# Ledger of designs, part 100: designed miniproteins, single chains, continued (5)

Each design is a single chain, and the fold is of that chain. pLDDT is the mean over its residues in the fold that is shown.

## One batch from the design tools (miniprotein)

Design m19471
Fold by ESMFold2-Fast:
Structure m19471 (fold): chain A 100 residues (1-100)
Amino acid sequence: MEELKKKILKLLEEIRAAADDESLSPEELIEITEKKVAEIAKLLEEGEEFDALKKLAEIWKKFRQEIEEALQLPEEERLAAVREVIKKMVEELEKIVEEL
């Protein structure tokens, strides 16, 4: 279980690092985030952590909608808004990982 926690925390740290990378477009940041969330979901499924997997799916659905809303903002505000949403998502996902 400690190895599962470490792997997921590393993926969350990589999402946070991408959110801090000003060279990424909003679309590139979203793609990186989607790929890493999918990797976390796979790790939880393989670890048979089905309660955490359900919570992950609910959080991702909520934040995916908030990301879509942020993408409707003017170009000047869009990247900052997407980064803020993704950082909030990482904080909520870290709480799930702490319960593993």
Scores: mean pLDDT 85

Design m19472
Fold by ESMFold2-Fast:
Structure m19472 (fold): chain A 57 residues (1-57)
Amino acid sequence: AEVMLSVEEAEKLFLLVLENPERKVSIEEVMEATGLSKARASAVLKQLEKEGGVIIV
């Protein structure tokens, strides 16, 4: 499922991913960086993992 992010949330997420070696990110890290709820952070990470952009830990 596609998750819509604001420009600010998308920028924060991209910076978080770029700063993580091996592209490993947790749901909690995304929530803290972007302010997204657990459900939305999980959905975004699942979409990025499906596209090969990140590994969820």
Scores: mean pLDDT 75

Design m19473
Fold by ESMFold2-Fast:
Structure m19473 (fold): chain A 101 residues (1-101)
Amino acid sequence: SPRAEEIVAEFKKEVEKILNDESLSPKEKAEKIVELAKRYIEQLVSLGELDAAEEVLGIAMTALVKLAESMSPEEREYVFELADELLRYYNELVAAAEAAA
């Protein structure tokens, strides 16, 4: 829907702001992206916009992988743990929404 497209576009802009924030460490950027993605995914799933929720997940995962490329092995493992947490959160919300439909 046009509204879902606007929500996804806003999410992209917010992720770009986080990635370009020089006051944040890569670890802090990863944490903020995951928190933001959870909020946007919950909103989109609640609206029945499952395709848009999947797009938000994809954008967040791409950003996390990009951040991980420049990190130490220990920091990279932490980012992968955050990515796994986000994926589990997404799967649980989508499964609940599909069961309610």
Scores: mean pLDDT 88

Design m19474
Fold by ESMFold2-Fast:
Structure m19474 (fold): chain A 58 residues (1-58)
Amino acid sequence: SMMEEGAYELGYASVKDAISEGVKAEEVLKHIEKNAKDYSEKEKEALIKGAKEGAKEA
């Protein structure tokens, strides 16, 4: 869905940006997981998946 795609893109971009500023991937992932509380289960999964892919490319 469009909302799941948006969550993925948000996670991807947020992680890539933070890592480029010297933040460790594990810390960025923990932060995203904490802030995903207000998302639906599927949106949270998409957000975390995007974040993990962003971390791999950084």
Scores: mean pLDDT 75

Design m19475
Fold by ESMFold2-Fast:
Structure m19475 (fold): chain A 59 residues (1-59)
Amino acid sequence: ALAAAVARAREVGAEEAKRVSEATERGKLMPDGQQLTAQAKQEASDRILAASKEVADLA
């Protein structure tokens, strides 16, 4: 159970990091890109934190 939660948290983190990176690059090409990038980072942080909490709750 714990090992599965850790694997899921890593997968979520990797996917969200990639999404944030892509949003940041796209944001550089847009005048309002900073707001878009900040929102993407916040959403990614919330999802990563939720996955990490599942791991912590199982430890």
Scores: mean pLDDT 75

Design m19476
Fold by ESMFold2-Fast:
Structure m19476 (fold): chain A 92 residues (1-92)
Amino acid sequence: LSPEERELRARWEEVVRRVQEIVEKGEENPEKREEIEKLIAEMEARLRAVGDELAAEAAERGLSRLEAQRRALEALEREVEELEERVEELLE
């Protein structure tokens, strides 16, 4: 793996870990689990829209695979950070 690919992989693994922590918080708070699941579903819908836009840009402008992966990961990182904040507020 190139240094850039290793960076993207490490960042992806970190995001997966953070999402798992959110899921575990839902399991520990059964009264809020449905609301947390709804927030996750809303995040997934927004990320799907971002993925569609990146696919369109790749088709029209020849965006490299590495650049598309980086942009998708950055969008995912932003959405997970927002989700963490909303879940924290919900559990207060």
Scores: mean pLDDT 79

Design m19477
Fold by ESMFold2-Fast:
Structure m19477 (fold): chain A 82 residues (1-82)
Amino acid sequence: SMEEKRRLIREAMILEGEASLLRLLAKLKEVPQSVLEEIDRLVDEMQRLYAQMLASTDLAEQRALLERMREIVKRMEELLRS
């Protein structure tokens, strides 16, 4: 449904925003260059997944993309906890 699609896109927007904030936090904490490079790669992947989310017309694909976006945020949080 269009309503479900809008909910998934809204959740994706929140995750993309969280990834951006985590990258900013990594820079402010002056994490090692290798960690910052990993975070930059994860943000690039997040942006690609978000673009795919917006282009998708399949709810199952959108749910799978959203789950991948959640894993990216989780990975970024793990990198910042060390």
Scores: mean pLDDT 89

Design m19478
Fold by ESMFold2-Fast:
Structure m19478 (fold): chain A 55 residues (1-55)
Amino acid sequence: GKETAEILKELVEELRKKGLDLSFDPETGKVTTDGSQESQDALEQAAIEAQSLGS
């Protein structure tokens, strides 16, 4: 299967296409949000999904 970080990257790109202000740093594997509750909730859900799919 794909690594959790790769799945998370794909989910973050999908959220960005929907208009959420998120970015993924491929060198550090970290995601940056605009600090809004909506972006934080979306990131948390994406991280849970990526961990589930990457396990």
Scores: mean pLDDT 73

Design m19479
Fold by ESMFold2-Fast:
Structure m19479 (fold): chain A 83 residues (1-83)
Amino acid sequence: MLKEIAELLREAAEAAKKGDKEKAVEKIKEAIKLGTQYAISQGDELDEDSQRQLERLLEFLKNMSPEQLAELAERNAKEAEEM
């Protein structure tokens, strides 16, 4: 799962670098869903504050520039690969 998350985030970064903001946001959403599913499968608790933070993050992603999306996705892909 972590490798799949890293791959999705890399794809998001590449899409953002090419100016495909819609694809970049879609790939980031897929990575978030996969990460959330993985955490739940490991018994991690998602409290109400974490859910609100995720909703806020998704709203923020819609308003980010392609450059900001590329930086965010690339940074998170590196973190996922180091796990």
Scores: mean pLDDT 74

Design m19480
Fold by ESMFold2-Fast:
Structure m19480 (fold): chain A 109 residues (1-109)
Amino acid sequence: SAVLEAVLSHPLIREALEFHKERLGLASLEETVAYYLELGERTGSGVEGLVAAAVLAAAGLPLSPEAQAALDAYLATGKPVVYDRLTGKVVELEAPLEEELRREWEGRP
């Protein structure tokens, strides 16, 4: 799909989708993209928020200003960046991507 092709062109987004595919027990990256489309904009923060923003934008769906700012910063710099709700700023990840993804996943109920 055009959405899958667009999001997988970004290495960070691909790595995050592969991580979530494994954790969700899904058969394909296309099913993982469909999961994010059904979930919608979850937080506007964190790596999961950035992945959701990229998927929704590729599908032509609206984003919050925070999600849009994080996505724009990532696309402009190529750096793993997230919107920090505590400071109200877009910040670069301090930990490796896999560690942040694990923390976000383990923080789920």
Scores: mean pLDDT 73

Design m19481
Fold by ESMFold2-Fast:
Structure m19481 (fold): chain A 82 residues (1-82)
Amino acid sequence: MEAAEYARKLAEKYEALAERARAGGGESLAEYYQELAERFRKLAEIAEKSKDQEVIDQAVKEAKKLEDETYTLLVVLPPLLR
């Protein structure tokens, strides 16, 4: 239950970031945030639908990894050719 809530919160966060990016004219960034929101929503659904705690824990781990990778890509490692 808490695992699904965590992933849903991340989906809501990235959906809001996608809306702000669109408002600022950053269409490519908005698309990237939208894809992340969809991935987090899928992880939330897996965590909510599964009754296996190991599967739920794995979904949370994947969500945390995805958030860490997103921070690195957008803040730490700007694209060299873009």
Scores: mean pLDDT 73

Design m19482
Fold by ESMFold2-Fast:
Structure m19482 (fold): chain A 100 residues (1-100)
Amino acid sequence: MTLQSSFDAALSTQSPEVQDLTNRILSDPNDYDSMRRLIDMDPRFAIPVFDQVIQMDPNNYRAYHMRGIAYRRVGYYDEAQQDFQRAIQLDPNYVQARRS
């Protein structure tokens, strides 16, 4: 039996465009344009994709910020708040920009 993850199975059921964006993001954790586009197309599916990005680079503050936006769009406000707080902790300049 194929030991594919539930994520791999879910990805295979998505549109070709969502699959392409997901593959781009997983190949380049700093492809923030593809992350934003994925949120715009399917914010619910964007969440597990950003989970993979964060596992690959846990210091990527923009991945936390993007996952927070996706959580907010699907109504998971507590999870969104945690991700935004983590993004701020990883990037002090982001905190200063929000204060100004």
Scores: mean pLDDT 76

Design m19483
Fold by ESMFold2-Fast:
Structure m19483 (fold): chain A 75 residues (1-75)
Amino acid sequence: SFRKLKEAFEKALAAKDFQAAMPYLGRLIMEHNEALENGDYKLAAEEYSIFAEVYKAAGDLKLAEMYRRLAEKLA
């Protein structure tokens, strides 16, 4: 579940456990690529919205804004 992976990633970031956080981010990116490959743009847009939340939580406001705009473009 993409949402469960996001929650696990956010928990690792809150604990400042970067080593635990990175595998969850990698898995989130992999599942997003599968949605794009399957032509599921609605799911891909929802996943971009989650990436925006993830990068915002990580403090990367520029990447958060980029993914927010990508979600809007695919919706």
Scores: mean pLDDT 74

Design m19484
Fold by ESMFold2-Fast:
Structure m19484 (fold): chain A 84 residues (1-84)
Amino acid sequence: SSEDKLLREVAAAIESIIEKAKKENIPEEIAEGSWFTYLGMLSASYPESKSTLSAIADQFVELTKTQPFIDALEQTRAQLQALA
């Protein structure tokens, strides 16, 4: 489905952000900026998916309350892959 495709694409983007942050030792605030910029661009490109993308963003923010940024991204990716 188009939703499954979206979830897989977002999971792949998260993996790319995590790999770049770890490889280049990017500060968490810079990696976080890249993540939210990506979500903003995706929301503009797929307005029909705004509620799904908003739910992903909200779940990620909730995870960051109890986990470091990279761990929250890794858990978000795993959850999206499980749903796709």
Scores: mean pLDDT 81

Design m19485
Fold by ESMFold2-Fast:
Structure m19485 (fold): chain A 60 residues (1-60)
Amino acid sequence: LREEIERLTEEILRLHQDYVRGVDEALAAGDFERERALVEEHDRRMRELIAELERLLEQL
């Protein structure tokens, strides 16, 4: 359980770092369509991961 929480937290942090880099690259290239797609995908994935983290925390 604790190890699952740690792994999930690390996955959330990696997802955020990859998202920030992707958005910066898209904005530098003037690719606003790509930036929008990255924002939408990140928001969806973050909601899924946070919901899973909350479920694990409820088992403590």
Scores: mean pLDDT 82

Design m19486
Fold by ESMFold2-Fast:
Structure m19486 (fold): chain A 85 residues (1-85)
Amino acid sequence: VTRPTEEELEEARKKAEEEIKKLDELVKENESPEVRLLAERGKELGEGALRLLELAYRGDDAGVEALRAAGRERVAAWQAEVEAL
């Protein structure tokens, strides 16, 4: 696994934070409990992605693989719930 540079980490972090902010706006503005719960879970997934980037930056390959596996399952479940709306 290739470790990202500090510059690459910061760029990826900014992009992830932009998506998290968009989901946060959905949580605050939407009256549907289902949409709010899905947006909140989406934010948690984004925060997990940021942690994965930090582990990759530190060279924790085992931690990266563990979070990537768990994240894949959680993303698939979240997408299925969004499609069921």
Scores: mean pLDDT 72

Design m19487
Fold by ESMFold2-Fast:
Structure m19487 (fold): chain A 81 residues (1-81)
Amino acid sequence: MLSPTQQRIVEILEEMRAELAEHTGLVAMLTYLASHLASMSPEQAIAGLEMIGEIAAETLSPEDYARFQAALDEAKAILRE
């Protein structure tokens, strides 16, 4: 069962997936992270989010990337608590 903290992260990842539906690679990575969050260390989850952020920077428009980065930063902040 997910903790309340992990549930908040899953909700952020689900919102990001919905916004990025046309970006199949990013959607697959977000889906993988959400599915494995309960079995990952905070360090592993943060590393996954940072990797997704780097790929998003190369694939998204600056405006879409800024909104996506805000969501990634929120998820990483929750994991660092």
Scores: mean pLDDT 77

Design m19488
Fold by ESMFold2-Fast:
Structure m19488 (fold): chain A 93 residues (1-93)
Amino acid sequence: SMEEQKRRHALVMMEAMVGVQRIDLAVLKRVLDKLSPQEAIDLANKQISKIDRVEKEIREMAEKYNIPQEELDNLLKELEEIKEELEGLKKQV
């Protein structure tokens, strides 16, 4: 059905949005030793703010396309884990 196809497309887009945040974290980790402590903190805070916006967009997409709660919860958990890693990086510099 058209509804089912739109739901699948939305879920893939939501997964991709979370995946981009994981890639950005990996990039930050890779360059961390080349950054000043203040630059590292500023970049981590910038990504945390982006994750908050991504969470809002994912919640809005989940509502619009009737994404199952379990799928939404899994994506939100992954975003929270990325935020926790970013907070940990801020404490290590």
Scores: mean pLDDT 91

Design m19489
Fold by ESMFold2-Fast:
Structure m19489 (fold): chain A 61 residues (1-61)
Amino acid sequence: TPVAEPLDPEQREQELRAQYEQADPIIESLRTTLPGLDPEQRASAEEVLGFLRRFQEEMAR
């Protein structure tokens, strides 16, 4: 069935993989919006960006 079963333990890995895949679009989105953000928001976004990059490298390792 095309509907995901809620008891699947693979769903845990699937969510982790989804977060890993979502890191790229989030990084690009943040990179694109950085110039339009407030200084405080920009600092926060840069921190998230660094965290996501580290997360990607850690996962790829």
Scores: mean pLDDT 66

Design m19490
Fold by ESMFold2-Fast:
Structure m19490 (fold): chain A 105 residues (1-105)
Amino acid sequence: MGDPNMSPEARRLAMRAFGYVGRGNYDLAIQYAQEGLRIDPNSSTSYSALGAAYRGQGNYDQSIYYAQRALDLDPNSSLSWRILGLAYDSQGNTQLSNYYYQLSD
């Protein structure tokens, strides 16, 4: 829940954060995602971006935490389910990883 109240500005910042994740610039990704949360504390996309960035840094516990918060706000987010799958895969938990990948569509 939270999709209908997602700020377009927060979403734009979260998408920029994902761009930095894709480039390996995790510190910048965290900065932009946090700015998105400053504008909209209920931005599920900004929480997803934090999850992706922390996974890239090897902080899998924080990755799981932020991806779960994103799913609390938007349980239909294929992106957030995929981030959970990637974090559990990185921890070596292939059973949970495969389960969460199946939920990402």
Scores: mean pLDDT 83

Design m19491
Fold by ESMFold2-Fast:
Structure m19491 (fold): chain A 97 residues (1-97)
Amino acid sequence: MALEKVREYLKKAVEATQKAVEDPEKAIDYLSEIANALAKMARYAFELGDKELAQTFLEAAREVNEAISLAPKDTEKAIELARQAVERAVKAYEEHL
């Protein structure tokens, strides 16, 4: 049940990452969506009792928030950092399948 919620927010994070790449002018909005999705994933992982998975998602959310602060100076690098954080979250989710 909580794992299904993690999957739902993971899909949203992946979609927002793709949209940021396709429309860099709206990158900050998409990066914010990614950070929110990763934070929700961390919450549901904690509810599952999977502290390691929750920590991975929380660290990914923190990295995306740092990317948001970078976006006005280097939008392309900010998007790449967010993409890497999301890929790490995807990998962690797959290992807990």
Scores: mean pLDDT 86

Design m19492
Fold by ESMFold2-Fast:
Structure m19492 (fold): chain A 71 residues (1-71)
Amino acid sequence: ELEKKLRELRQKMREIHQKAFEKSDEVLARLQAEGKPLEEAVREATKIIIEDTYFLPEAEESRKKILEYLD
């Protein structure tokens, strides 16, 4: 049963990772089209990847540190 949960978690992580990058690419394109500076657009798009891929409670500290670094 633990093995099944780990397999499901791995699949969920792959799906979340794929969706996070797709969402990030859409936000990057939108912000660039709106005339936002490239640095700001890339920063915001990157935050989406970090927030969506570091979704587990165990990753909370790492997520916070990475987001603070981008600010």
Scores: mean pLDDT 73

Design m19493
Fold by ESMFold2-Fast:
Structure m19493 (fold): chain A 71 residues (1-71)
Amino acid sequence: TVVARGSEIGVVQKGLAELGYTEVGTPNGLYDDNLRAAVIAFQRDNGLTPVDGVADDATLAALREAAKRAR
């Protein structure tokens, strides 16, 4: 089970899109292959392990910090 739930998935999709991860595509509230690819790219770029496309607490924390710098 991923940490991101329906409404949280939409927030993660928007956050990744704002950071330039166009792999997300349209925010649809689903943890699909597009969102998984964007999470994998984000994890690689930020040196997070494991690089598995799961939006765990470490990935979400790194996403929030990256979003703060982009604002």
Scores: mean pLDDT 72

Design m19494
Fold by ESMFold2-Fast:
Structure m19494 (fold): chain A 90 residues (1-90)
Amino acid sequence: SSGEDFLVRQIQDALTQVQLLIEIARKHLEEGKYEEAREYLGLARTGLDYLNDLLELGKKRFPNSPKFQELEKRKEELEKEIKELEEKLK
């Protein structure tokens, strides 16, 4: 459906933005810019919260769609990357 496709696209765009924030944080960490790295990881965390809300909406509106399970897996991969970078900043 057009509504399902629109929501899937919104989630994919949000996943891309979180990935970019993680990459910026990683670059700052590699350059020894620890405060900037923490700031961008914080923004990535906010993006994950938004992604969770969109995924919950998708699962409620389209319960028989397998697409949201694949997008959830991508979100979990990004959360793992954030946790790995957060550990390096401790």
Scores: mean pLDDT 90

Design m19495
Fold by ESMFold2-Fast:
Structure m19495 (fold): chain A 63 residues (1-63)
Amino acid sequence: SAAEREKVLLQVIKLVSKAVNSDNPEEFEKYIDEAIELLQKAGFVQPEQVRLLRQSVEYQRKL
């Protein structure tokens, strides 16, 4: 339903906000992983997109 999708998107926004305000790469990765998992469970993200997002997180952690 639209209400369920809105609820998921609001949770994702909160997790992304926590990630960008995190003090370290480990907290950033944790919140981004939680956001990706919520999007994947809700069907918003294709498996290929999840893989690319995880690679991007891994790349940022190496910086």
Scores: mean pLDDT 74

Design m19496
Fold by ESMFold2-Fast:
Structure m19496 (fold): chain A 110 residues (1-110)
Amino acid sequence: SLVEEAKKIAQEMLQAGLQGDPLKAAEAAVKMMDLILKSKDKKEAIEAIDIGIQAIKQGLKQTTDPASKAVLEKSLAAFETMKEGIESGDVAKIVAGQLNMIGLVLDLEL
């Protein structure tokens, strides 16, 4: 199910943050956004994004690595923007969140 895949990706994001791996944390966030965008059910999409938001908030409380903390803070903002977009039907907000996270992954790789 989409919710079970979301839980798996959220765990990957949390572990990457705790291990001080900013690139893996950002890649997991992009994976979660891609999963959410493929959802045909608004309720499941919101449930998946809330799973991601809760994992990011938990990671921020425990992450000591500044780079991973910055990635989690940017991921939180992007996920909250995407959630608002899904709830309101604002496609521009949904797309902006995804593009911001893709840009972050590219910056971390180069």
Scores: mean pLDDT 84

Design m19497
Fold by ESMFold2-Fast:
Structure m19497 (fold): chain A 108 residues (1-108)
Amino acid sequence: MEEARRKAEEIREKFLTESRVDIKDLEDREAILIAVEEVLEELLKKGHITEEQKEEVLELVKKALENDKDELKGLVLAVIGVLSLSEHSGVPVSTLLKALIEEMKKLL
């Protein structure tokens, strides 16, 4: 638990500052989920997403990480990529997340 939280802080710093997370980071499922949840909370507070979108993204990322399909791992990385772009003006984060949610639902 403590190790997972430490890794989550490192992963969150990575995609907030470097706008990237790699496949090795996906091995730490709890750390990824904590990092994603914290960024989604910030987006919700800024009004960039809805509470419903936050819950849907968290549920689907959790299910995708429990599934060993490479396509789902790619979609998790795409979600993290969209979240990392949230600090750039003009990015339609809500619209891009909705599209990724629909693709994840097709593979689950």
Scores: mean pLDDT 68

Design m19498
Fold by ESMFold2-Fast:
Structure m19498 (fold): chain A 84 residues (1-84)
Amino acid sequence: DGLSAEQRARAAELIAQADEYLKEGRFDEAIALYDEAAATTPGTALGAEARLNREMAALAKEISLGEAVAIGVGRRLRALADQL
């Protein structure tokens, strides 16, 4: 602790924007903002939380890629069925 109020506010805004990108499925943008928040607060609990959220966003991206593959297969099967 010992960050200025402006540094804490900026990091909180970056985390909030990253959370919104994560909800929108914009994982790369979310990860970038979490990384920026962590870099702004590198020696603090807030920075550690940003790093943890970044790792969770990276995991969510991997899960989403698996879901995208499953959705793509389902879409192709649906298109085939619609031709019957």
Scores: mean pLDDT 75

Design m19499
Fold by ESMFold2-Fast:
Structure m19499 (fold): chain A 81 residues (1-81)
Amino acid sequence: SEEEKLEKMKKNAEAVLAELEAQLKRLDGDAEARAVLAQMKELYAQLKKAKTLEEAEKILREFQRVKGELVGLLTRAERAA
């Protein structure tokens, strides 16, 4: 159902946020990385309010883009260590 798909999308996004927040803390991420994580948290808050798959998919596309930015920053931090 649409409701089950929405719940799965929300749970997956929550898990991604938890993993990236843990990685950022472990790597002592800088202010730029923390700002990008904050953007992801704001997008996740919007995703939780989504009532349709169309709304959720639009938010999730932006969430994935911002995730890519954070992963890039964390990868550079890890290589610099």
Scores: mean pLDDT 85

Design m19500
Fold by ESMFold2-Fast:
Structure m19500 (fold): chain A 63 residues (1-63)
Amino acid sequence: MSIDVVKQGTVLGVLQIGKKAGDLKLAEEMAKKAEEEISKMKTSDEALAVGREMKAKTEKKLA
């Protein structure tokens, strides 16, 4: 899986978490941060790890 695919999937996942929690503005901010963080990764495995962490942080912030 390419880093770009992981980035897009993570952004979508973060936005879906925000939609479920009712805070899309915070989810959009978290999605932008996730996109920036993942874009700095050199491998798809690193990007996946960062993506999972960003989703978890978003869920925690919206709880």
Scores: mean pLDDT 79

Design m19501
Fold by ESMFold2-Fast:
Structure m19501 (fold): chain A 93 residues (1-93)
Amino acid sequence: DYTKIFNDISMFISDQFDAIAKSGSKQDTIDQAIANFKAYMDAMVKAGKISKSAADRWYQIFTQTAKIAQDQKISDFSKIGQIFTQIDQDAIA
């Protein structure tokens, strides 16, 4: 079940990053993606699927990635994914 939960979160993140990339990291798309992800994380905590601390960590990494994509006007999905991976690794260290 833990693996399924992580796969579900990863798929949701990928969908949001795809939308961000296709928009060219427009402010409205970034704001909507952050709001969508926060609602998704809150729903996962409410359903007992993840802890509040895990949700907060995911939300921080996602928000930092989205802000960097916005600042750099990124339109490449793979580049957004690379930034997310780097932030995730740095957050563990």
Scores: mean pLDDT 82

Design m19502
Fold by ESMFold2-Fast:
Structure m19502 (fold): chain A 65 residues (1-65)
Amino acid sequence: AAAEREKQVADFKELMRRYGFVDVEVSGNRITVTIEAETELERSVLELAAAVAASILGYELEFRD
């Protein structure tokens, strides 16, 4: 339902903020996130976290940059 999807989107954005993602945009079934990382290891960890979360929620994930 639309209301359930809106809650899922809000919960996902909150989760992404908790992991330090600076920009999160949702359009339909796609989530676009911007990652700012000081090291390659940090970037890899953040990419993995976003991918796992998106997969659990059934969204397509896209990275900006």
Scores: mean pLDDT 74

Design m19503
Fold by ESMFold2-Fast:
Structure m19503 (fold): chain A 80 residues (1-80)
Amino acid sequence: SPEPTIDQLWKEAQRLFDEFVRTGDRAIGEETIRKLEELIDKARKVADDPSTPQGTRGQAGLLAGIASLLLKGLKDLLEK
């Protein structure tokens, strides 16, 4: 599929975030923000999909929440 999965986006966001924390590179921070925003959008769509099993929807909702907190913290850090 040309579209990345939620798991792939989360793994990539974590890797980019770790690299950003280690290097302080603003460009990596901005790429991390983009990956987190894409992850949150996809995870919320899964959480809101009534055809998806309830357990999977719950997990997607929790991941969207965690990713949203990371996104807010990273945006706040880059704006300073």
Scores: mean pLDDT 85

Design m19504
Fold by ESMFold2-Fast:
Structure m19504 (fold): chain A 81 residues (1-81)
Amino acid sequence: SREELRAELEARIQKYIDENPEVPTVEEILSPEPNIFDAILKAIALIRQGKASENVKKLVRPFIENADDPELREVLLELME
């Protein structure tokens, strides 16, 4: 369900926050992950911590908006706010 998806994504974001105290570059956010979904979650984690610039939000938003799953898209947008 949407609520279960949101809870799972929030848990994954919190894990990235707990395990990644350093402030990576935009390139590091997107390049070290094997898939774009994991990169998006890591970017949202940094945005929520205030460790990423507004340019990261602008960079990540189009990838979220182009997600094939509309429920996933809506949850990711809510988590970024």
Scores: mean pLDDT 68

Design m19505
Fold by ESMFold2-Fast:
Structure m19505 (fold): chain A 64 residues (1-64)
Amino acid sequence: SLSEIEEEQKKKLKEIMDKFNKDLSEMEKNKASKSEIRKLVLKYTAEALRVIGDSFDQILAYKR
């Protein structure tokens, strides 16, 4: 169902957010540059967009 697709997307996005927060905390401890932090943000943003795109494709294919 559409609701199941949305809940699975939400779960996957939560997992990406948790990984991002862990990696960000390690970078902050290591005094990473703004450039390195930006690279981390872009990496996880790309992964989140991929999850959203996959869910969108599943929604478009849903009919019955």
Scores: mean pLDDT 84

